# Designed miniproteins, single chains, continued (4), part 53

Each design is a single chain, and the fold is of that chain. pLDDT is the mean over its residues in the fold that is shown.

## One batch from the design tools (miniprotein)

Design m13820
Fold by ESMFold2-Fast:
Structure m13820 (fold): chain A 74 residues (1-74)
Amino acid sequence: KVDELLARLEKLVEEIKKYIEQKTPQSIEKARDIIMEAAELFSELLEQATPEQRARALKLVKEIDKLYEEIKKM
């Protein structure tokens, strides 16, 4: 269900933050892998989501984009 995918996407955002906080090459590589996984989940969400669920997913994607920009500065 879409709500389960949204909950997983929220969890992936928190995992990306934790890996970025560790500041190691290995943890940054893990953060990038999770970002790619989140992008795939977002694509799946868009096929099934209501407008309200889509808005929530877009907010999470914007947060991931911000985290990706932080990685690029490192």
Scores: mean pLDDT 82

Design m13821
Fold by ESMFold2-Fast:
Structure m13821 (fold): chain A 96 residues (1-96)
Amino acid sequence: SFEELLELARRVGEIIAKVIERGKPASKEEKEELIELVREIAEMLEPIVPEKTKEIRDYVEELEKKEELTIEELKELAGMLDEAFEAAADVLNAAA
């Protein structure tokens, strides 16, 4: 549902904001939670914006191989999610 998608996006945004405010890389626990939430978002968006979700999945697979995530990597991930949500909104608005 759209409400579920928004809640997942809110949780991802909260974790990213906390890491940026702290000014230190994401811990293993924060990384694992972020990757799980982002994969769930990608699964929900795949029917709407398959190319954008593929880019997100490929990036997340690379991040999963790392022991920690830098603030720069989190900012890139946030940007990719924003682009995917914007593209999905455009598709849904065009269909209405």
Scores: mean pLDDT 84

Design m13822
Fold by ESMFold2-Fast:
Structure m13822 (fold): chain A 69 residues (1-69)
Amino acid sequence: SMEDLERRLLAAYLRAADRLAAALDPETVQSLEGQMNALVTEAARAATEEAVERAIAEIDRLVQQALSA
């Protein structure tokens, strides 16, 4: 359902934001949250399971790259 997709997307965003906030400076976190917000907005606008899954994967990749730098 759309409600399940929205919950999955929100959960992925919140987990990512928590991980970034725990490890990085506020300015870097703000920049990365901006990128994640763009991904969330596009997935929500597309409103498909495929778009949500792609956004979650991109968020996870962004977090992994930021924390590995």
Scores: mean pLDDT 84

Design m13823
Fold by ESMFold2-Fast:
Structure m13823 (fold): chain A 64 residues (1-64)
Amino acid sequence: MLSKREAEGALAAAETRSGAAAGAAAHDMYQKGVISREEAEAIRAARGEEAARLLREVAKKQGQ
């Protein structure tokens, strides 16, 4: 991989990092019984910004 491609890859990975964090939080919420397995799976299946949005909505319902 070239430096340019690696820099672009790092940017893409940084963007998907939000989705990974949202997926992990959704799994934790499912374990605590805050959301259903279907809801947790939908958040994990979503990408980046959409996953973060769904996670924020669930968090708001859980604790304001």
Scores: mean pLDDT 58

Design m13824
Fold by ESMFold2-Fast:
Structure m13824 (fold): chain A 96 residues (1-96)
Amino acid sequence: MATPEDLLARVDGLERAVRELLDKANQIKEKASGKAKEYVDEAIQLLNEARRLIEEAKKAIESGDVERAQRLVDEATRLLREAFELLNKAIEEMKK
């Protein structure tokens, strides 16, 4: 099991990654249409959900609920990965 310090480091990394991917998604959205826009819109929804889970994880760490914090961090990581894959699909659709 991760320590509270390990979980805080992971939360900080996830917060940065979510901000960077949201900025990128918004830039892609300005040029995207059709299926590419659908992928970007889905990615933005997943990134917003990940951001919510990260905030819940921070509260769990503050309350000493390490098991809950670990589950929330793992779920946020999964959503971030899925959002990244959707953004890559949007870019590929825009090339065609």
Scores: mean pLDDT 87

Design m13825
Fold by ESMFold2-Fast:
Structure m13825 (fold): chain A 99 residues (1-99)
Amino acid sequence: SPERELTILLFRMLALKSELDLARRLGRELSQEEIDTIVATFQQALDFLKKLFAEDPNNEEAKRAAQLLADYLAEFAEYLPDNERIKQLYDELKALIDS
């Protein structure tokens, strides 16, 4: 079900956010492999949300998920300020919320 897939996606995002919080506390940089995983996972999330909004532009669950993902991406963008792909993903998520 779309609800189940969205829930699984949100748990994956929460796990990545927890790893970011740990990296910040330890003062460590993320590896390129970790960054690639973050980018790929948020891209998958964005693509899934775009599909949900194409089917129902007023999907309240998808709107809440998009806002939560935008909030998480803002934290990743602050930690990785030179990563243009994370900034692009943030901008795309904000556009979905504002539409």
Scores: mean pLDDT 84

Design m13826
Fold by ESMFold2-Fast:
Structure m13826 (fold): chain A 82 residues (1-82)
Amino acid sequence: TRAEEERRRKEREEEKERITEAVKNAMRSALKASNPNLTLDEEELKEQEEKDEKMGEKIAETVLEVNERSERVRAERARAEA
């Protein structure tokens, strides 16, 4: 039904946002660890934040695609088992 499709789409979007935030946090931590004395001005911070967000979204989409594929493989193997 349309309601079920809407629910699934919303849940996928929420998961994508969660993964994107996790990736952004990991990237910020990695940058600080690699460059502990790095000082960025406001413009540089904005550019880095935009790059982190774009990268986070790409990684989130890839993770979701891999998870969906993995679930299909698991379902197929479970069916083959019995």
Scores: mean pLDDT 76

Design m13827
Fold by ESMFold2-Fast:
Structure m13827 (fold): chain A 87 residues (1-87)
Amino acid sequence: DLSERIVKLGKKILELSEEQRRRLVAALASRLGISWEQARKVIELLEEAGKRENGKEALEKLKKELGLSDEQIEKLLEVVEEELRRL
């Protein structure tokens, strides 16, 4: 379930230091070929999902604001999971 994965990842991101969070944003932008602003927006949406325990709202915003398909969101979450394991 994408919504459950979003909440779990958001909670992990909330535990990061400012420096680790900045590295995650940069890595996401590079690996997905998106702007730093778009990557920052992704991380902010995941953090809000972790705080509110609401993955559905974050999933809807990722689709609307970034125009992502479910398949693209799955790939995005995989990249976030891999980068979090390095931090």
Scores: mean pLDDT 86

Design m13828
Fold by ESMFold2-Fast:
Structure m13828 (fold): chain A 70 residues (1-70)
Amino acid sequence: MEVVLRYRATIEVDGRVGEVDIEVTAPASPEGLAEAFAKVDAILQALDDVARATPGARLRYELTRVEVRE
């Protein structure tokens, strides 16, 4: 059994909008969930680095879906 976490990250610069969907799959266990959240944090940190390198950029993200899969 697996857990799928989906996030949507939105980067907006000077009226231009870019969207990235992030999907991470991990075992449905406390250890698997911890690993999934760590992976999401790493991806979000990379996106934050891009936003910081871009003057006037705004980064937003939200958890859009949690799915349990066999």
Scores: mean pLDDT 79

Design m13829
Fold by ESMFold2-Fast:
Structure m13829 (fold): chain A 83 residues (1-83)
Amino acid sequence: SEEIRKRIEELDKAIKRLEELEQRAKTATTDAEFQEILEELKRIAEELGIEVPDDVTTKADLIREIDIMRGVVELERAVLKTI
């Protein structure tokens, strides 16, 4: 299916963006950097139809949420490849 192929391509791009975002989150030292990373995470989530919890308030929460979202995206990609 062309739709499935396009979705897999979107998920592949999202995985790369999330990997880069995770590295940025690990090196972030300011509230401004935290907010920029959180905003980008929310944009990725909106594009993919995934919800970001409203309780992401610390750097540790941010790193954890990025890792969870990457896992969800990788799982969806794996499932789509079996269809």
Scores: mean pLDDT 85

Design m13830
Fold by ESMFold2-Fast:
Structure m13830 (fold): chain A 61 residues (1-61)
Amino acid sequence: GTLTYEQVKPLDDAGRLAAINAAIKGTSLKPLSLEEVRAIKTDEELRALVEEINRALEAVK
């Protein structure tokens, strides 16, 4: 399924890590580390990551 900004925005770093890594499972994307998730400081960065993940998901559909 697709990942949405709205489902990941309210999560803490650990929750975001779990949701993102679950979403990219089965794509060519490498699983994110907790440090990489913690480096996301702005809404723009979070939206860009969600968009990148959805592009990878669309590529395997």
Scores: mean pLDDT 79

Design m13831
Fold by ESMFold2-Fast:
Structure m13831 (fold): chain A 93 residues (1-93)
Amino acid sequence: MEEEERRREYERAREEGLARIKEEAEKAGWIFIHADASEEEVEKALKEAKELGKQPLFEAPSREQMEYWLELLEKYGLLTDEEVAELREVLAR
């Protein structure tokens, strides 16, 4: 299978995971800031958080997001069953 297709699926899974985290954060009254945000974007988000009295939440992969990425990597055969089991053990700690 083509590496480009596998990369796009991984990127899609990451974007979906980030969208879920953002939605959950906003529902909890936080302003979500992506890990890949530029300095200008971070500054804008921090100003907005201050104006709205909301807590800024910087992107950190949630267990759920990591499990989703793991599921997608397993689905596309990028990880062996052994590697999946090892990573799930780490996430369960």
Scores: mean pLDDT 62

Design m13832
Fold by ESMFold2-Fast:
Structure m13832 (fold): chain A 65 residues (1-65)
Amino acid sequence: SDREIALAVARAVSPLAEELMRRVLEEGEAAAQALSDLEKAFLYGHVVANLPADLAARLAALLRS
């Protein structure tokens, strides 16, 4: 599933990336808006960039909210 793919990629980066990505996947826009600009850039560059294109586009839009 999209969730399993995103969490697997995040876990490969770090435990922090997995936790932040888990929150974004569970709580959506509210969790994304609560992230700092540095945390958003980190997830975008290290997690989102390594996802399938359709999932990457959706999560990138969410992180830019």
Scores: mean pLDDT 84

Design m13833
Fold by ESMFold2-Fast:
Structure m13833 (fold): chain A 90 residues (1-90)
Amino acid sequence: EERQKYFEEQLKNAKNDTEKQKIIWKKFLEDRTEILASVKLPKNVKFTPEVKEKMRELAEKLLKDYESGKITLEEMVARIKEFLEEIAKE
């Protein structure tokens, strides 16, 4: 929650730089996914390269949806959680 407010402030500071805004967004999605994975996956299991690549694709899609106004920040986090729940079942 605190991290989400910080993220929003970072985006506001990058308002006039679309490329920097995308970098901040992608890093936030990657960091959030890693944090959620540490909760969902056993501590002795690390993020696999395959999961990281899927996260990369998901981050790009979520960024596009956010730019289009299709999702909110909360919906983005919910989708990441859903992705990790799917990975945990497999």
Scores: mean pLDDT 64

Design m13834
Fold by ESMFold2-Fast:
Structure m13834 (fold): chain A 70 residues (1-70)
Amino acid sequence: MLTEREVRAVAALLSLRPLDKATPADLREVARQTGLSPSTVREWVRKAKADPDGYAEAYLQLLRAERAAA
């Protein structure tokens, strides 16, 4: 199961550019925002590309949880 950090990291990267075009600078920025290493962010991006539907569902669940807490 993906953590909230993992889902947010992938979502932040998607807002910058397509996952396969991500630069080391993009990975460092996402790592800074999530508190993870750039290599960990790169691995999660790879997994998100392999299962985009699963990641989309996890992100929607995160958004619903944040709105319920508001």
Scores: mean pLDDT 66

Design m13835
Fold by ESMFold2-Fast:
Structure m13835 (fold): chain A 81 residues (1-81)
Amino acid sequence: SEIEKAVRELAEAMREGAAAVLEALDDPEEARRIEEQYLAEMEPLVKKMRELYEKDKEGTEEALRKVSAELAAQRAAEAAA
């Protein structure tokens, strides 16, 4: 559950960052600045994920597979809408 929460938080941050960049697409410099800001915000989440993986490899792999499947299902639903 803690691992799944961390994975979902990272996925949400990535989605929000992508949306913000798309919103600023008319200004390439602004879009790049927003992208860099979101990458910096995601860095501690990625480091947390690496720590969890080294401590509990199997549990982290299970959480990643589960969240990845959930995200794939969400993307498929969005594409169908």
Scores: mean pLDDT 75

Design m13836
Fold by ESMFold2-Fast:
Structure m13836 (fold): chain A 82 residues (1-82)
Amino acid sequence: STDEVLALLRRQTAETVAYLRSLGMDDAAARLRAAADAAIAALRAAVARTSDPRQRAMLETIFMMRHIALHTEAYLEARRAA
């Protein structure tokens, strides 16, 4: 369900934010949190505008891909800082 996807995105974002903070990368952590919160809000709004289950599944997939990209960028920034 969309609620399960949203819960997963929130949990994984919290984990990556905690990781970045553990490295002293507080600005990167804040940027990731802001971008993730905006994406979660956008998914929630997009799902609210559709009654088509297939379109909901497509939106869930697109936002999962965006989530993977955001977290990948954060990990690459951590690698560059090392």
Scores: mean pLDDT 88

Design m13837
Fold by ESMFold2-Fast:
Structure m13837 (fold): chain A 67 residues (1-67)
Amino acid sequence: MVSKLTTAILQAQDDGAVLPILDYLLKQPQDTVLAVLSNEGVRNKLEEFLTTGNAYTKSLIQQLFAR
């Protein structure tokens, strides 16, 4: 699961692609969330979405980082 979520985030090109992945990830156990967020590429990609994404995308990413 972690590898699939990591790959999906890294391949997401827009808000429409990343939003379902972020929503799914927020519903996962904390250990799964932390494992995905331990990947430097994932963190960098999410930081890009914090710059380019819509308000809802930014909100979900901030919720993930607060965990």
Scores: mean pLDDT 81

Design m13838
Fold by ESMFold2-Fast:
Structure m13838 (fold): chain A 100 residues (1-100)
Amino acid sequence: HMELDKLGEEAIKVAEEAVRRAESLGDPLATQAARDLLGITKRAIEALKNGDISTAASLTVAGMLVGVAAILQTDSEEARKLLEEAMRKVNKLLDEAAKV
């Protein structure tokens, strides 16, 4: 449990920081996408803790789709880079958590 808890906590912290940074940019689309990523990350970690790998995988894909849609719709380079960075870090941590 300790390794999964640590990776999950790190993934949630990355997503929470993305929300704070998106809010500071004043971009409502990026802010909503970051909040959706945070919610999906929390649900994916909960699924992994319950051994539900298929639900965790589906949630990870949903998070990527939400992030890509927001990136394509925002004209802010700062918001785009923020979302791309957060998605890469969260996806890596969730992939590592799934292997625990």
Scores: mean pLDDT 82

Design m13839
Fold by ESMFold2-Fast:
Structure m13839 (fold): chain A 61 residues (1-61)
Amino acid sequence: SEYGPAQLKGLGLRLHREGRYAEAVPVYEAALAGLEASLGPDHPETQETRALLAEARAKLG
């Protein structure tokens, strides 16, 4: 099955919650790309996903 951007965001959040930051980052990147394409860069969901990606990246150094 193909994951939609919102479902990828949900998967990223699950991995992030489990402390699996290295795995969460590429999932959030895929979610962000999909949300930017479908909703635009200024949409609240897109902005929230960008913030979550930044948080996950910060945990890796």
Scores: mean pLDDT 87

Design m13840
Fold by ESMFold2-Fast:
Structure m13840 (fold): chain A 82 residues (1-82)
Amino acid sequence: DPPSVEEVVQLFEDVANGRVPEEFPEMRGLSQEQRQQLLLATILGFSKEQQEKIIDELLKSDSPLQQKMAEEIRKALEELEK
């Protein structure tokens, strides 16, 4: 089963704070950009409603990194719909 919206938001928080999520131990050897790409690929498997909820929760964060990740996700999704 795909992860929940709350689980995915937690994954982005972990990556933004330099932590390796338990769900992706392979991230330990990856750069920050590579970790973000892996999370983006995970989100592409969700419904539009779930994707919007994830973006909204990331934008509620006071973390500039999480807000930037939300913007990058939104842009990637818009590009895929062209």
Scores: mean pLDDT 74

Design m13841
Fold by ESMFold2-Fast:
Structure m13841 (fold): chain A 58 residues (1-58)
Amino acid sequence: SAAEQAYQRGYEGGYAAAKALGPEAGLQLSRMEASKGGDPAAARGTLEGGEAGARELR
């Protein structure tokens, strides 16, 4: 569905941001992107992807 596609794209973006910027900065960017997105599925994906990327960069 469109919502699932939006979530997946958001997840990839948040994950990539965490990996590129490091866990703290990447998670902050993911939260900011989630707050401005306007699409709840994309916002959720971005936040969860950022958290997953931050967790993996332990």
Scores: mean pLDDT 75

Design m13842
Fold by ESMFold2-Fast:
Structure m13842 (fold): chain A 80 residues (1-80)
Amino acid sequence: MDVPPVESDLSEEELKKELEELLRKGLEYQYSIQKNKEEYERALERIPELVEELAKQGKEALLRAIAWYREALAAREAAE
């Protein structure tokens, strides 16, 4: 189970990597279904910018985004 008892001590770099992996996995899943290369490439290009922008807002923003994207991916799998 996800228990974040040390969120205050977590590395921002690790949170950025976690979010990037979630976004990449979501895009790979989307691309596997749609095979829309243009949309996939555009979204990939935006990932680093989104992650950096959220990181500038602090660890809370990264944690919230990670939680949201995990939930969104699970919902998309269920909708499949």
Scores: mean pLDDT 70

Design m13843
Fold by ESMFold2-Fast:
Structure m13843 (fold): chain A 97 residues (1-97)
Amino acid sequence: SLLEQLREKLAEAKAAGKEEMAKLIELVIKALEYALKGTEENAKKALELVKEALELHYEIVAKKKPPDAEEEEHAKKMMEEILKEWEELVKKLIEKA
């Protein structure tokens, strides 16, 4: 599942000392967990965490030039997919209320 993949990537980021990336992944995990609880209040919390994750993502990208372009591209695509999938999930939860 997406959540399992995220938890694995969080462990990898922490082991590699990638503190900013680990924080980003933690925000995404929390947002998804709130979205899955299926209440309007939890959906609002999920969206707030989305915003924090997006801001942090832009900050990380702005601060680092890619010494490894393939690794950076993969990380960016993964984050984009995670954000899109959970935005869709939050939207569906709000619509089902």
Scores: mean pLDDT 73

Design m13844
Fold by ESMFold2-Fast:
Structure m13844 (fold): chain A 139 residues (1-139)
Amino acid sequence: EPIDGNHPAALWYAFGLYYYRLKDYDNAEKYFDKAIEVAEKDPSVSPVFLGYLYYQRGKFYEDLGDYEKAIEDYQKAIEITEPLGSLLAGEAYFNLGKIYEKQGKKDEAIKWYKKASELFKDKRPELAQEAENKIKELK
């Protein structure tokens, strides 16, 4: 029932994933947008889950090559989740590094990989090392 608006944000997100897997990108975007809209209006939705929805839509846009929209969504995910100590901010910083690397913007890529490494350092040292290896490759 995609038009009634009574579904929780998680269900709209599940519809977005379903259409994304079918490569129906217009419907995937529509339902990812609806998931974020519902999550932003629902005070019972955790900020970490809202940040996760932005992160997942950012990945969707990155896969489509829409790097401008991917960057905006990753920055929103970071804004929401970094103050909460969520490692999702580290994942978003790492993906920003990858986008800037693909664009040949080495200094910006290094900046974001460094942010990812700093967030992963204590809890996910293997991911911190992956980010540090990216920095070394770009120097």
Scores: mean pLDDT 88

Design m13845
Fold by ESMFold2-Fast:
Structure m13845 (fold): chain A 87 residues (1-87)
Amino acid sequence: SLEERLEEALRLLEEVAAALAESHPGLAQWIRELIESVRELVEQGRLEEAQRSGRAALAVLLDMARGDPSVPEEVIARLEEALRVLE
């Protein structure tokens, strides 16, 4: 279901934010803000809006991560998986 996909994407994003908290605090903070905004929409039952806005923001964050050679490949892979889960 869309709810299950949103929950899985949020789980992956939490792992990424935790992994980046010390080395890339700015990127980690933007990911945390994304998690908060998506959770708020999910709590309101606005699942399609959560998917659309989450996917759009995640695509931007993924491009930023890919542009930074110090970001670990495993982090980029998890961001790609989160984006794939949201389709």
Scores: mean pLDDT 88

Design m13846
Fold by ESMFold2-Fast:
Structure m13846 (fold): chain A 74 residues (1-74)
Amino acid sequence: MSKEEILEELERLLRELEAAEGEERRRYASRLVSLIQENAPDKLDEAHLLLERYFAGEISLEELKEGIRKLLEE
């Protein structure tokens, strides 16, 4: 998967996560983690922390999006 394809998939998953309710949000978050694991496994722990902060209400969806994008670009 190219960097451009990874960012496109990230945008799609984040859009689905925002639109989803309850337990379905957890499924999209799991798919996001899988995307990171496949393309940037050395960033997995940091991606998990961003997701935990998002679900705890500590950061916005936009902050989560920018954080993960930065991890995938570096």
Scores: mean pLDDT 77

Design m13847
Fold by ESMFold2-Fast:
Structure m13847 (fold): chain A 99 residues (1-99)
Amino acid sequence: SEAEKYREKAIEALERARELVERGAAPEEIRAELDAAATYLVKAREAMEKDGTLTEEELANISAAFEQLGRIRGMLDAGDVDRERMLELLEQAIENLKK
């Protein structure tokens, strides 16, 4: 489904963000992948709403992933780059999107 495709693309973007953090890439590169993930999550949610497949649980999982993305973005914007904490938040976001 379109929702599944967008969810997969969101997870892929988060996995790329993780690799960028692990190798100490520039904040701009990490932010680009987080923005891509956020865009795909919006599209996944919209597809689920249109198809009538957006459950309360799915909405909660997507919302949790957005919260984790917001925390990482906040760290990047503040220049408070704690690689270990960023990797933990990325893993939490990925897990919230995987069943």
Scores: mean pLDDT 85

Design m13848
Fold by ESMFold2-Fast:
Structure m13848 (fold): chain A 90 residues (1-90)
Amino acid sequence: MTREEARKRIEEIRKKADEFLKNLSPESQAKVEAERKALEGHISPVERILAGIYEYKEGKLSEKDRKVLEAMAEAFAKELGLTDILEYLK
């Protein structure tokens, strides 16, 4: 994968995460924004999970990737208090 492809992938992840972020509670949005600001220029694990949820909603994930996403989302929902994201995986 080229550096240009990696950058495009990061932008796509952020765009998908932003689309899903709009559907979260204001408190959850603030937590994600704080994480994003701390990692400005880099993709956080939380942004990858939100982008994955967007892809899940679009039906773009394989069954294997869906199971990985569900496990990661459950772990991060508990750790960061983003419990509302779990409702979107169903």
Scores: mean pLDDT 70

Design m13849
Fold by ESMFold2-Fast:
Structure m13849 (fold): chain A 95 residues (1-95)
Amino acid sequence: NREEKIQLVVKVIKEEQPEISSDELSKIISLLEELDEKFGFLSLPNKVIINWIKAMVEYSKRKKTPLTEVLQKLLNEDPKTGAELNFYLTLVENP
């Protein structure tokens, strides 16, 4: 269920980034829906989705880049952002 997966993602984002505004969350949800349409992101197993979201939040914090910009760069297939996110994904998977 796509709606259940969106709610799961929202929960993870709020846990990792409690200061996030409702307006920012709405933009993030829109970008996640675009990632789902383009790449099937929300069709992935829940564990994989959670790890990717945690990696994106970690990247956002360490690079001082808004999460919306990170998602937009990933949607635009930016190879540098993709490579750096894979590094953060390994840190989330092997804490």
Scores: mean pLDDT 80

Design m13850
Fold by ESMFold2-Fast:
Structure m13850 (fold): chain A 85 residues (1-85)
Amino acid sequence: LEELIEKRAEEASKKTGLDKEKIKEVLERVVKKALALGKKATIDDILEIAEEEIKKTFGEDLSEEDKDILKEEAVKVAVEALKAS
């Protein structure tokens, strides 16, 4: 999972120009919170968590396109984490 987060953060950084380490932090926090919800976690729950963590890390100044890229990557890693649990 850590390797998947690293790869997804790198790809998102290349697409958005945002700091890779900050993206990695967002993805790690989203995974942690999704796992805390367990098997009841929905895609909508993951998207809410992702939006909150993105806002905490990058603020309100992100473009809609960059937010969508980060949300998509967050969903991908959180779903894989939930399948493994």
Scores: mean pLDDT 81

Design m13851
Fold by ESMFold2-Fast:
Structure m13851 (fold): chain A 77 residues (1-77)
Amino acid sequence: MRGDVVELLASSDRPLTVSEIAERLGVSQSAVSRALRELVERGVVRATRASPTTTLYELSPEARERIARARELLARQ
């Protein structure tokens, strides 16, 4: 689950809502919310309140750089 959320956010060119992540992964919004809370607490994902009822999630700049570096190293091999 957590890895699937990170991969989806890494492949997305925009921030996503809980509902969008749940729909794209085929899982419940409750499961996504739990995974996102843990990822935000670990600094892997950033949460931005777009409106009183909408929160957007995206990879932190550090996590995005780490993933890009890992992909670059794999491409080099």
Scores: mean pLDDT 77

Design m13852
Fold by ESMFold2-Fast:
Structure m13852 (fold): chain A 79 residues (1-79)
Amino acid sequence: AMDAASLKEYKEEDLVTLLPSGNLVSKESAEKAKESGVDPVDGKPLVGVTKEITEEAKKRALDASIDAGVAALREAVLA
């Protein structure tokens, strides 16, 4: 997961979802994941990256207690 302070600087548009894990990361972290072929959050093989933010990914970000990320995502999700 991204550092909470760093995630606070990112807007929803700067976040992407890693497949198949569904983890939300910054575009920079997604580029690193593409280079390594592995999700940096949980070490699972990376199949792809999508700009779509799923409800499950939003819930997971909330559950992870990423307070800064929650503030940014709440505006997008109304949650």
Scores: mean pLDDT 60

Design m13853
Fold by ESMFold2-Fast:
Structure m13853 (fold): chain A 86 residues (1-86)
Amino acid sequence: LDEVQRILAESPTPEEAARRLEARGYEVVFVGPLDVGVDGLYYKYGSYGLRRLYEEDPERARQEVIESVELANANNTGKTIYLPAP
């Protein structure tokens, strides 16, 4: 967790952060507003619920993605790191 956060903070671009994470053995997946049921990512409201949020409130949907990313990264599987699409 702290390592992932440090890499993200020190990297000038999201693409460079992904490259550095992959060098550490992580697989990076960017989660966009239309992504449904990304393997390994846990959504609080399910992928269909997230899609509905994007239609009614994109900012809230981004917050849900961030929370789901935080939970997935905290699960210590270590193999896949999810990043919210910019």
Scores: mean pLDDT 64

Design m13854
Fold by ESMFold2-Fast:
Structure m13854 (fold): chain A 62 residues (1-62)
Amino acid sequence: MVGTYVATVGLGSANSEGLSIAPGDVVEVLGELPSGRLRVRLLATGEEVVIGKEALSYLEPA
């Protein structure tokens, strides 16, 4: 699951209401947190967000 992906749908941040992933955004999955959530980085901005692990089904390999 670590790697670069393209979002197929909009995804909200679990830890910041100001940050969200838009459809077509390129993200880097950095790893899985102990909570089961994923830590990801938006490549366009360099910002890190936490998303639910279920969101992985909406990420396609880049």
Scores: mean pLDDT 73

